# Designed miniproteins, single chains, continued (5): the designs that were tried, part 20

Each design is a single chain, and the fold is of that chain. pLDDT is the mean over its residues in the fold that is shown.

## One batch from the design tools (miniprotein)

Design m16711
Fold by ESMFold2-Fast:
Formats: structure tokens, sequence, C-alpha cells
Structure m16711 (fold): chain A 65 residues (1-65)
């Protein structure tokens, strides 16, 4: 999706908070998008929010093991 592409671009630029917002929007549009949940987990891991990252990774795994 466009949101996934934008989120990845922002993440690669180190714009972690902006990337998280875009991935959160992707999830709001399609909560079954495992890639959006996984990418949100990666962003939170980079932000040092490890417990939140784990929850997002668990959700991604439930949707696409």
Amino acid sequence: SLELALGKSLYEEGKLEEAAKVYERAIALDPTDAEAWRNLGIVYEELGKLEEAKKYFEKAKELDP
C-alpha cells in the first residue's frame, strides 16, 4: 500500500515518529495487514519501546505466522 511505502521511506530517513504514525494509519485502514504491524514493531524497537514492539510483533505473527 501507499502507507507501507511511505512508512518505509520515513523509517529509512530516521523519521521514526512519523513512520510510526503512517504505519498506525495503515493499520487503521487494514487491521489485518501483518506487514504494517511488523513494521510498526520495528519502529518501536528502534525507539527503545521494546514491550510495545513485542506486542506489535505478536499481532503480526497471529495474522501471518
Scores: mean pLDDT 86

Design m16712
Fold by ESMFold2-Fast:
Structure m16712 (fold): chain A 91 residues (1-91)
Amino acid sequence: GLGYLLEKEYDKAIKLYEEELKKNPENAKAWFHLGLAYYKLKEYEKAIEYFEKAISIAESADAYKALGEAYEKLGEKEKAEKYYEKAKKIA
């Protein structure tokens, strides 16, 4: 079904970003997109790791918002609110 096709496309995206990061490990946008791909696969803990890596290189409102959304999916409301406030402060 549709879910199977979407998962295959995210797997391809993950491989492309992993190859980019082997060449340029300081590419914060590539770390962020890798996190988004794992988020779409509902691998929220992995998504968090990659969003945190992106933020460690370059802080962005989008990355903080994505962290908030991932923590919300894990039921960690207080952590989610903290990151939403950080996103709002930068944006």
Scores: mean pLDDT 85

Design m16713
Fold by ESMFold2-Fast:
Structure m16713 (fold): chain A 69 residues (1-69)
Amino acid sequence: MTPEQKAEETYQKAIDAEKAGNYREAGLYYAKVVLEYPDSPYHEEARKKAIEAFEKAGYKEVADNLKAS
């Protein structure tokens, strides 16, 4: 499995968690795409979605840290 395939799989897991209303889990998977796969085509969108998911989950400090990065 290539880094790009891992990024896609992780991004899909984040989307699935978000659809289920599991915003904390969604935020963690989106953040994983940002931190582990920064060169992937999902990087920028995953960063935005991670911030939104953590804010919806009540993790304002985590969301603020992602905004500052």
Scores: mean pLDDT 80

Design m16714
Fold by ESMFold2-Fast:
Structure m16714 (fold): chain A 63 residues (1-63)
Amino acid sequence: GLDLLVDLVMHELGLDRERARELIERAVEAYRAGDEEKLRQIAKEFGVSPRQLRSLAEAALAL
């Protein structure tokens, strides 16, 4: 479920729970909006690739 995805993001990126939830929420919002520029900005801020961020949003939406 979502909590397992949050735990995975915390472990892989070294984020606390609040930052991991924020990343997932922002990724989902940008993905739903089709905002490629926003996805790139979020990815840069969190030190991930835009491809990884898109995959994270897709995983969250599949829950």
Scores: mean pLDDT 84

Design m16715
Fold by ESMFold2-Fast:
Structure m16715 (fold): chain A 100 residues (1-100)
Amino acid sequence: SDEELEKLLEILEEVIEELEKMAKETKNPQLREKIEEIIRELRRVKEEIEKNKYSKDQILAKLQGIFHKLLEAAEEFKDEKFLEKVKEIIRKASERIQKV
């Protein structure tokens, strides 16, 4: 539904904004590059949702894939604070998505 899609877009924008903040705060250029890559993937999914190209299930599958990639990046860099922030972002987003 349009209301469910609108809610998904709001959640997605909040995740993007939080990741943009993390990219600005990190002093590690390789970590910044990985975060920016993930932001580009999320913005692509947002554009595709706005164009109504995917079902809700397809959107959820794409978001799960991107969240998995984000978690893998966080684990690769062995930054405990970054990993904890990533886990919290994914947890909050996943809980809100489940209620849509």
Scores: mean pLDDT 82

Design m16716
Fold by ESMFold2-Fast:
Structure m16716 (fold): chain A 84 residues (1-84)
Amino acid sequence: GLADAVKRARKALEDLKQLPDTPEVQRALEYIEEAIRYAEEGDVEKAIEYLEKALEDLKQLPDTPLVQSAIANLEQAIELLRKS
């Protein structure tokens, strides 16, 4: 449900905070934080939109374990939101 989706998105935030502070990482963090806000407000459509924007940015980053973990957590968050 919604609470599980938010937990997954927060795990992605923690993974990304361990990466170098680049504009792409900062933008992805901002998109995920905005998505969590929309999800908690009940705007599931906007939450999904912002998580998809974050995924697009993350897929341009080097394929590292932290990036893979963040992508997996965001994909799970989107799937959980779509079932809500």
Scores: mean pLDDT 85

Design m16717
Fold by ESMFold2-Fast:
Structure m16717 (fold): chain A 66 residues (1-66)
Amino acid sequence: MPGKLARHASKSSGLSEEEQKKRSELAEKSYKSGVADGSPSALLGAMVYYHENDEWEKLNEVASQA
């Protein structure tokens, strides 16, 4: 099933729940640092990450700052 394979790769479902949590925290720190520095690249990276993880509230917050 191509859709399931692509979803597996996109979500990095081979990672443990702890690793996924750490990646989410790193994205949050990157977003906050990027906002403080005014870096568009950091904001874009955070938006892509939140979109990939279906974190729509955080994505909307970042988009409102961009």
Scores: mean pLDDT 64

Design m16718
Fold by ESMFold2-Fast:
Structure m16718 (fold): chain A 56 residues (1-56)
Amino acid sequence: LKDKEKYFNDLIEKEEKAIEELRPHATPEDQQALEETRSVIEKQKENFKKYIEKKK
């Protein structure tokens, strides 16, 4: 479980960093889409933490 959790977190952090780097160059419409994507990623991280706690 811990190895899978670390792999998942590393991927999410990579994606979040890429989104933040693109944000200052995005149009207002694209910036909104990037914020929505970031929000989805945050929810997925929270759900994954709950999943790990449940599996134990």
Scores: mean pLDDT 73

Design m16719
Fold by ESMFold2-Fast:
Structure m16719 (fold): chain A 57 residues (1-57)
Amino acid sequence: MEKIKEAEELLDKGIAALKAGDVETAQRYFIKALNLAKDDEEAYQALVDRLAAATGS
């Protein structure tokens, strides 16, 4: 399976954790998602943009 799909799922879980107020769990999901996409610049940038939007940048 493609690492990018797993990264997207982890990002969604992180955003859900943020909405629930669990910042520590959200951070762990975000770090793992970004690490999975690190070798794909386009996918990495898309995840960073989604993370920035979710965290209120």
Scores: mean pLDDT 78

Design m16720
Fold by ESMFold2-Fast:
Parts: structure tokens; sequence; C-alpha cells
Structure m16720 (fold): chain A 59 residues (1-59)
């Protein structure tokens, strides 16, 4: 499902953030945005909020 795909991409995003892989962070953020557009609004907001939190910590 798209929700399961979003969870996998979020895990990969966390790993990329911990590794300091800025190119992978950008790629995964774009992919997560596309997946999130296909989710119900509540789940979309949850995913985008988590992306924001991970990226804030990567700064």
Amino acid sequence: SMEEEAKKLLEELREAAEAGDNAKLLDLTQRLSEVAKQLPEEKKQEVLEEVGRILEEAS
C-alpha cells in the first residue's frame, strides 16, 4: 500500500539524515511528497510533518 511505501521511505529518510547524505535526503523527500499526495489527507499530513521533523534534525 502507499501507506506502507511512505513508512519505508520515512525509515530511509531517517537513515540518510543520520548519514548526512544530502543528495539522498533531497531524493527521498521528493519521493515522499509524491507518495503523500496519494494518501488520505490525515495520513498525508502525518507523513509531511514527520518529513519536516527529520529534515529539521538533519540541519
Scores: mean pLDDT 82

Design m16721
Fold by ESMFold2-Fast:
Structure m16721 (fold): chain A 61 residues (1-61)
Amino acid sequence: AIGEVVVAVKDYTATRPDELSIKKGDVLRVLAEGDDGRWLVQSLSTGERGLVPASYLAPAP
């Protein structure tokens, strides 16, 4: 959900300028959920924002 905290379940390397590179275990906040299976997220450690495939993310308690 928007505003939800999620955790990266695997590494992802950005392939486009609008994407964010993440590493397994990174904690991120969901800013927007795309209808194309990509979510706009913000890293809680770096503050960087970008699109990441939703399949690389899992809910964090």
Scores: mean pLDDT 80

Design m16722
Fold by ESMFold2-Fast:
Structure m16722 (fold): chain A 108 residues (1-108)
Amino acid sequence: MDDLVIEAARALIEGRFEEALELAREIARSVLPDADRIEVEVLSPNTVFVVAESRANQRVLFLRISAVRTPDGNIRAYLSLLELRLQPDGRYEVLVDDPVKVYTIPLE
């Protein structure tokens, strides 16, 4: 997964939005392999958002990948992940609400 996040961050920084969307979809598939619905969107020039759903397991995954250039010539990438379970009464249960994962990627 880390390699996919790094490639998605580079694609975002380089304006390769179609590639970034495809990579974000693959990341969602790796986290929720039984997803029957995956929606991916560019929220801003530096951010991709993913919603993935598994009806069989009543799971919803929210993924956000952001990438920025830093003054030292590197790329800094951020991965946010939130996974919820839908309950029969319409409530949701938080399964995963991890701290934002930070990557520092050399531009060479």
Scores: mean pLDDT 81

Design m16723
Fold by ESMFold2-Fast:
Structure m16723 (fold): chain A 56 residues (1-56)
Amino acid sequence: GKGEEILKLLKQGKVDEALELAKKYGLTEDQFLNALYLGAIYGDSAMIKALDSYIS
């Protein structure tokens, strides 16, 4: 899904490109940063769920 596309860019170290893709999908910077925080604490699946919840 779209959250997985954003995560793929993050795994490549392309943080700016990941943020721009998130904005294209309608996320705010705060929503993006919250998803990164959740991923750091709870793992990649938590990040994907957070990102996808903001996109829907």
Scores: mean pLDDT 87

Design m16724
Fold by ESMFold2-Fast:
Structure m16724 (fold): chain A 66 residues (1-66)
Amino acid sequence: MEERKERLIEELAEALRLLRDSKDPVTQMAAQLLIVGIEYEMKLLGFSDEEIEEVRRRAQERAAAA
């Protein structure tokens, strides 16, 4: 469970960094699609809304750490 959650946090953090740092519209769109895909994967895996929110919060914290 924790290993899978950690992977999702890191993947989401990478997508958030890509969206933040890119000025290219195509790259921004790709990053947005990746974020949507990761959130959808969490729902398919049976993550609760609380768990999804925790993953989002932790991913944002990792993305902000530069």
Scores: mean pLDDT 80

Design m16725
Fold by ESMFold2-Fast:
Structure m16725 (fold): chain A 81 residues (1-81)
Amino acid sequence: ALEERIARVQAVLKELGVDPTPEEILALFKEADKDGDGYITKEELREAMKKLGYTLSDEEIDRLIAALDVDGDGRIDWYAL
């Protein structure tokens, strides 16, 4: 469900010292998925985080992708979450 996807993202971000709301996480994925295909690259995620006011290091972004990359292709598949 959508709520479970948001909860997974929120849990990883809390480990990185960031505590976004469910609405902020939904906005993050809408901003990151610019082409509407449901796949989010590292660069798209970095840009979306900055637009929402969160500054993460490259290492922290890599950890977030690794935790949410369920198919191992280096991208987040929003529909696979």
Scores: mean pLDDT 74

Design m16726
Fold by ESMFold2-Fast:
Order: sequence, then structure tokens, then C-alpha cells
Structure m16726 (fold): chain A 91 residues (1-91)
Amino acid sequence: SMMKKKVLVVDIDDELREKIKEFLESLGYEVETASSVEGIDLSKYDLIVTSEGMYEKYKEKLEASGVPVIVVPRIVTEETLKKLKEKLEEL
């Protein structure tokens, strides 16, 4: 399929957002980033990747979206990216 899956990466940390974005784009995903879910139409995305802090803050809105959510830890290592890839392959 020529249609890429669209992923939203949400974190207040710019470096974390860019690291996750670059990783997902390397896997062939179309990625948008945001520092908040406020005013965003979450239904436009196939997947949301967020930090634990953002997930706790916006849990009800994220769960109500019907879009799969993957929560990543604050410190992103090679092991974190490997686990993220494994979760993506299960969707």
C-alpha cells in the first residue's frame, strides 16, 4: 500500500519528540508531533505515541479517541525503541 500510517507523537520534551519521530519515520511512518493533545483531532491518526506524564494528564481524552496509544518512558534508550517497534508490529 502507498498509504503510510499516520502517527502523532506527544511530549513536552522537544528532544524526546524528535528522537521518536526520526525513529518512526525510519520505519516508514508519517509522523506529526505536538506538545499537547489540546485542540487536536486525534481521529486523524492511526496511532498515538506519548510519554507517561502526557498519558496521565490526558488519559480520558486519549482513551476516548478510539486510537491505539503506546506509552514510552521518559528516558528513551535502544531498548525503548526496540520495544516500540515490537508494539507497532502487533497492531
Scores: mean pLDDT 82

Design m16727
Fold by ESMFold2-Fast:
Structure m16727 (fold): chain A 60 residues (1-60)
Amino acid sequence: MSPVEAATIAVDIAALYFANKYGVESEEEVRELVARLKEMLDKMSPKAQELAEELLKKAA
């Protein structure tokens, strides 16, 4: 698994967590949140992406 792939999964999980916690019922709103978080991911440093991969491996 690449660091970018792992970080993308983490973003998707975070979006689902926020949708569930704050009562977002619309799939459209969840997809918009995922898109915004992926834009932020693209601006992350390579070391931050590696950290995300490490955290996901610990969660598995």
Scores: mean pLDDT 67

Design m16728
Fold by ESMFold2-Fast:
Parts: sequence; C-alpha cells; structure tokens
Structure m16728 (fold): chain A 77 residues (1-77)
Amino acid sequence: SRAAEVAAAAEAAAEAAARQALDNGQSKTDAINAGLRAAEDTVRAAGGRFLATSAEVTVDEKTGAVKATVEVREVRG
C-alpha cells in the first residue's frame, strides 16, 4: 500500500539521520531525536493525507545499531 511505502521511506530516513548524528559525535538522545524528526519530515512530505500513528527509534549503545519503526495511516482510506 502507499502507506506502507511511506512508512518504509520514513524508517530509512530515520535510521540514516540517527546514524549520521552518531557519526558526527552526537549523543544517543540527539541521534534518536534526529531520527524522529526525519521520520516526521518524510511522512509530512508524502502529503497531508498521511499520518504517522507511531514512530520509534532505538540505538544500541554498545554496537551503534540503529532501528526505526514507523506506522503510517492514510487519513482518507
């Protein structure tokens, strides 16, 4: 579905933004916030009919692994 495509794009953008923040020496909290912002921006850019119903970004402090999960709904079905 288009909502699933938007969710996948938001997850990829969030993981990239969080990883870039970590690579730039920013804190785990800053990386998570950067990822959440990137996810929000990606959903917003897809159009006003798409709504992020949940967004989560996690960073493993020992491995540097980043995972984002974003759920998107199309407001008009």
Scores: mean pLDDT 85

Design m16729
Fold by ESMFold2-Fast:
Structure m16729 (fold): chain A 76 residues (1-76)
Amino acid sequence: VDWERLAALIAERAAELRAQIEEGRRFAESLEDPELKELALRALELAERAVEAAEAGDAEATRAALEELARLGREA
């Protein structure tokens, strides 16, 4: 994976991604299952960190956040 290219793509779409994260957060807050809600909120927090790192041009931090997000998904 070209992490520099992926970070650049995320940065280009940062406003759209942040809007999607905010909608996702509203949806997560509506979940009845407290474990699923907590998992969804953690995933959204990691996604936000990836977007922030990408906007800063930090490909390594973007990678770390995305790898953590993928790991969280495998644990679910």
Scores: mean pLDDT 81

Design m16730
Fold by ESMFold2-Fast:
Structure m16730 (fold): chain A 65 residues (1-65)
Amino acid sequence: SVEEMIEEMRKLVDEQVAAGKSRDEMIAELQRLLQELRERHPDMSKEELFEVAKEGIRYLDEKYE
């Protein structure tokens, strides 16, 4: 579901923060995960993909000022 994909994005952000990664490295990893999610869910709408990406970036921005 979209909610499960958003949780996977948030988990990745938490793991990258814990690993001491830079914001730029985290953006690259989120983009990679988003592409993987799109490939695993080929019937996902553009609107659903946008929602997952938006929430992932929003969560990342909350971790970096």
Scores: mean pLDDT 80

Design m16731
Fold by ESMFold2-Fast:
Structure m16731 (fold): chain A 80 residues (1-80)
Amino acid sequence: ALAALHAAGLTDLEAAVLRELAKGPRSVSELAEALGTSPSTVSKVLRRLEARGLVARDPETGLWSLTPAGRALLAAADAA
């Protein structure tokens, strides 16, 4: 559940970014449009999640995706 992601120390926006990426790889602009925020805000959130090892960017496509660790965190949250 979303509440379990908050228990992991994630903000609402960080949790929402992880949920959106669970649907498939996304660009910064696609995430900003989907979440109703700016590309600058999404980029900052993605950098924090990347530092935690939860997301990764493909430098060839520019798309962001969940790492195995990020996917495991979402699966654990959904099981709770």
Scores: mean pLDDT 79

Design m16732
Fold by ESMFold2-Fast:
Structure m16732 (fold): chain A 77 residues (1-77)
Amino acid sequence: MEEKRRRLEELRRRLAELEELRKRRGELSEEELEEMRRIALEIARLEAELLAEKYGLSPEEKEELLAKSLAVVEAEL
């Protein structure tokens, strides 16, 4: 559990750095956009796994959480 939480914090910091770069430059390179998407996906997956483990969620419920996490990230873009 703690290892997944630590990984989430690390990924969130990196995502924030990329968002700050986008705001300062007005745009990100294709490579930076791919990195941001990859990080967002990993965050969403880890969050869904942590909640699934905590509450015994079904695979379908886990996918709903993943979709919600991705929607939040896309709204920030």
Scores: mean pLDDT 75

Design m16733
Fold by ESMFold2-Fast:
Structure m16733 (fold): chain A 67 residues (1-67)
Amino acid sequence: ESKLKKIFEEVLDTEPIGINDNFFELGGHSILATQVIAKVRSEFNKEIPLREFFENSTIQGVVDLIS
């Protein structure tokens, strides 16, 4: 949870980010989305397909996806 919040904040270079804030509405795009996916893979040892991220593009959505 807190690690995912930091990943989103680092990649978007903005804070604070709420757990239900949409990544793309905050100015994210496909290249930044791949950076989030790479950091999640590194921190949680979980691979997220880009399509799944587009469907679950909030901190809460990613938590649910990797749980």
Scores: mean pLDDT 80

Design m16734
Fold by ESMFold2-Fast:
Structure m16734 (fold): chain A 58 residues (1-58)
Amino acid sequence: SDVLEAMALAAEGGRAFAAGDYETAIRLYEEAAKVAEQSAPRLAAEARRQKEMVERAL
């Protein structure tokens, strides 16, 4: 399921962010957004917001 795949990618992004690996977190959130884009647009929007938040922390 695209939703489950996107949720897994977003969870990995959160773990990377907690570990201080901002570059990896940004990539994982972007991938989560792409996977969710057509089937779960709210989830895609949330992943993009998380990405922007990490980018602002740089």
Scores: mean pLDDT 86

Design m16735
Fold by ESMFold2-Fast:
Structure m16735 (fold): chain A 74 residues (1-74)
Amino acid sequence: MSKAELEQEVAEHVSKGREALAAGDYESAIEHFLKAAEVASQLGEGQGQGVLNHGLSLLPEEQKPAFREAVAKS
């Protein structure tokens, strides 16, 4: 895929993750942020980690352990 296509895919997954958070669907939010990070890793060094850090910062404290576990299992 082109760089622009990868950037759009990252933005789409981040947007869907934020929508899932607003709906209280933390499992779906975590999955979308993980997918965004996977695509972002193809854009360059640190891009995937940047997305993971952003997703983690948006989650309630009680959901952060689940996010960290999902990252570790990815």
Scores: mean pLDDT 82

Design m16736
Fold by ESMFold2-Fast:
Structure m16736 (fold): chain A 83 residues (1-83)
Amino acid sequence: DLEEVKKRAEELAERLEKEGYPDAAEAVRLVAEGVIALARGDKETALELFERAAELVARTAESLGFDGEEVRARWLALVRKNL
């Protein structure tokens, strides 16, 4: 159920924004949109959305003291392997 995916993503995103992680919140929304695009057979849109989410996740990781470039590289490798 694509509607349920979007609803759960929005609930998680609202929680992340409340906790002070707006980039993580936007990343969750983009991942949900990418999953929906992939379910519709739009792999090009899904890849673009997942790549945008990777940048936001990397920025959040960097702000928390992690290696954002490593997080981004691992995320994109997973996306490319499963597309």
Scores: mean pLDDT 82

Design m16737
Fold by ESMFold2-Fast:
Structure m16737 (fold): chain A 97 residues (1-97)
Amino acid sequence: METFTGSLVDALKWLYEVLRRALEEGVAYAFDITGDPAAARAVNDDPSLAATYEVTVTREDIGPATPEDRANLEAAIEAVLEQLAWLDPAAAAELRA
């Protein structure tokens, strides 16, 4: 279990790092994300009203990653980067480089 508290943009950057590390480790994780900052943007169309977020990630190692597990994790990373690009295009571009 890992918890981050900060702005919506910083929470998305932190979530990206958590998911990217899981992908690089090559293991499958069952994720439970409380206070998902990517979902928060979909509910609130005005990013200027973005609150300080506390996001908690619980992950359980469920064994070696299959190609399907890797594809699902890559899709989750892309979703986070897409939300970042909407809020802060420069930050998203930096993470993609």
Scores: mean pLDDT 69

Design m16738
Fold by ESMFold2-Fast:
Structure m16738 (fold): chain A 66 residues (1-66)
Amino acid sequence: MEKEIEELIKEILELIKKALGDEEALKEIQKKLEIYKRNTEDEELLKSLQDGLKTLKKRIKEYEEK
């Protein structure tokens, strides 16, 4: 569980880094993911991360098309 969540977080951060190139945005997202780890149940956190990944993929597509 913990390792699976950590890998998801790393993948999300890598995608954001590629799409935005914005260090400040990366820090904000990283902080939010840390808060989720502390305040949410593992199952809810996993779902939240998966939903975030979906949204991020959509944003990357829009960013590239723009």
Scores: mean pLDDT 63

Design m16739
Fold by ESMFold2-Fast:
Structure m16739 (fold): chain A 69 residues (1-69)
Amino acid sequence: SAALAQQYVDVGNQLEAQGDYKGAIAAYEKAIALDPKNATAWENLAKVYEKLGDKEKAAEYQKKAEEAK
């Protein structure tokens, strides 16, 4: 559900703030599995990959975020 997907986005945001990028990615991926139209989850995945230096994945997930709008 969209509500459960948003809860996983919130968990991912908390983990990212703590520097747990692997945990944040897993939480955002769960949000997307529940609601592939959750543009925020795609945007936050893109930002995490940008922080990790993976520019190709960051660009790919940013495109997914735009498509989800």
Scores: mean pLDDT 86

Design m16740
Fold by ESMFold2-Fast:
Structure m16740 (fold): chain A 60 residues (1-60)
Amino acid sequence: AAPASAAAIDGAALAVVTALANGAAGSREEMLATLEAAGYDGAAVAARADELEAAGRLLP
């Protein structure tokens, strides 16, 4: 099922950025493809992940 809320997209984007920082996904594109297969909007998640990365906001 695809999450439609901004909060769900924000959570997915934060998970992508955090996983990449920990080396879990190997690449951003691979993780986005996995999320898209799970029903997330990959473009929205990618845009939000870019915003979080630019802001330097991973976990406080």
Scores: mean pLDDT 67

Design m16741
Fold by ESMFold2-Fast:
Structure m16741 (fold): chain A 66 residues (1-66)
Amino acid sequence: SLTIEDVVLGFRAFDTDGSGTLSREELRAALKALGLPESWLEKFDRDGDGTVTLEELRAVLLEEFG
């Protein structure tokens, strides 16, 4: 089963420069690689600016998974 920790590590792997930030394209690629629905892209990119921090990703995951 995919845990919050597994998902965070998966997204972290796509932040190759260690900026703590993922672009919309990197986020889409990570969702696809992790087997998560592309519709979750809108959950993470709530303001639609095309940029999501790993802290924001963790917050959404905690909300979604409990």
Scores: mean pLDDT 74

Design m16742
Fold by ESMFold2-Fast:
Structure m16742 (fold): chain A 78 residues (1-78)
Amino acid sequence: SDHVDQAISSLDRSAVQSEKNGNRESSRYARQGRDAAQQGDLDSAIRYGEQSARASEEGGDTLSSSMSRNGRRSLQQA
């Protein structure tokens, strides 16, 4: 569960960072991943985290991408 809590935190931080950078698509996927993780849907959370990371990379936001990837890795360890 500590890994799930870390994933939720990482995805939330990714969403905030993406929104600050104007990347609404990345922010939306990160929030969907966070919400899925909170509901125990880890498979959906991993998928949304990956989509958020890709959208961040396309927008040149390596920080948000790293946060979403860290969230995904934490979920895989849960």
Scores: mean pLDDT 86

Design m16743
Fold by ESMFold2-Fast:
Structure m16743 (fold): chain A 70 residues (1-70)
Amino acid sequence: SEAEELIERFRELLERVRDALIAGDWEEAERAAREAEEVARKAAELGEEAAKEVLRLAHEANQEIAAALA
């Protein structure tokens, strides 16, 4: 489904965020996180189950970015 495709893309973007954080590339990490948030929003609009999953994943990504910038 479209929701499944968006969740898959969202996971790929989270991997990109993690890689950027490990590399110390904060600019790339923030860019990937912004794109991930947009994809998550679109997935959430398609269904409650998708909304719950992307919310959980987005929260984890935001915590990782906050920790890296602290």
Scores: mean pLDDT 78

Design m16744
Fold by ESMFold2-Fast:
Structure m16744 (fold): chain A 64 residues (1-64)
Amino acid sequence: SAAAIAKRKALYQKMLDELVPKFQEIIDYYKKVKKLDEFDARSEAVREMQEELQKLLEAIEKEL
């Protein structure tokens, strides 16, 4: 229903507001640990963000 979709959107927005700093942490991890340059670190972080989003979506579904 539209109401359920609206609730989901609100939870997703809250999650996204928290996810931006996580993205930077992932970039920093790859630069520090794997010694990747900025471009490669960001590329890896984008891929991992998709996986992290999936986990967060599962947590949100559990909360709903």
Scores: mean pLDDT 78

Design m16745
Fold by ESMFold2-Fast:
Structure m16745 (fold): chain A 89 residues (1-89)
Amino acid sequence: MEEAVRESAENLLKIAETAEEVVKEMQSASKEARDAYFKGREHRLLAEGYLGRARADPERRAQYLALAEEHRRLSEEYFRRYQRLLEEE
């Protein structure tokens, strides 16, 4: 289908191999739980990044604040999902 990004997919697979090492401590948790945790962290970092941008860029402040709140919500939902999945296992 979309083979235009196949080389990027190979890079993602390489990153995934590294991630398997770092998630060894979470081997008692499912792959789904580990994915939720990392998605939560990614959205948390994006939210904090946008908060920093909002403070540094007054012209786009409202847009960055809105993005920060959206990513904060996503981060919290992913962390809640991670905890639920971890408890279920």
Scores: mean pLDDT 72

Design m16746
Fold by ESMFold2-Fast:
Structure m16746 (fold): chain A 68 residues (1-68)
Amino acid sequence: MEFSQDQINKALTKLVIENPELAEKLSKLGKELSKLGDKHSEQEIYELALKYLDEETAKKLIEILKSL
């Protein structure tokens, strides 16, 4: 499954609202993804998220993306 940068930005915004402490890390993740292209696979998003987030939070991000 592939996600657009718009879908990723919506998911990151939702996660920031629920976890304000993660705002800086989620901002960095969003910028890194935007540099790599306009569409990203679930695996690409998850692997990059693990550089900034713990495994549980990275899984929550993927769950939010799939719910959009």
Scores: mean pLDDT 83

Design m16747
Fold by ESMFold2-Fast:
Structure m16747 (fold): chain A 66 residues (1-66)
Amino acid sequence: LPSAVEMVAELARRYGLPESLVERLRALEDAYLAGELSPAEYDVRFAAVVAEMLAAAGGELVMPPA
């Protein structure tokens, strides 16, 4: 299965979102795997980046199509 970061990268490409947000998610994953972030800190920061990506997509909360 593709990773959550790869799924988000595909969505960013589809919606024309900045590559910098995808890079920020990869940096968060790297920091978490290096033990620099707790699971709770990782979840909070990941959610914040996703919220920024949704705002960059035009300020609409985009959910996967039903």
Scores: mean pLDDT 69

Design m16748
Fold by ESMFold2-Fast:
Structure m16748 (fold): chain A 94 residues (1-94)
Amino acid sequence: AKENPLEAYLAAAQYLSLKEYKKAGDYYELLGDVYESLKDYRSAGDFYELAGDSYLKAGDNDKAAQMYRRAGEAYEKAGDLEKAAEMYAKAEEA
């Protein structure tokens, strides 16, 4: 079957390898949104963190901070308070 989340994951990995960090971030953000809609908050947090890291490498500090905050909120909903705190700290440093 053709699935948009799998295609987005492969695209993000390829763009990251090519150092196309903004495009990689866009696809990781999309994956975060998909998993959040599925109530898979741990996976959503993981993808928002990857989006934040990618946007930070692209020099988009505002978008990176936004993604780290969304990752923190997702990790809180997943019950991972330590990871949530790490994400909020990254957002303030971005």
Scores: mean pLDDT 86

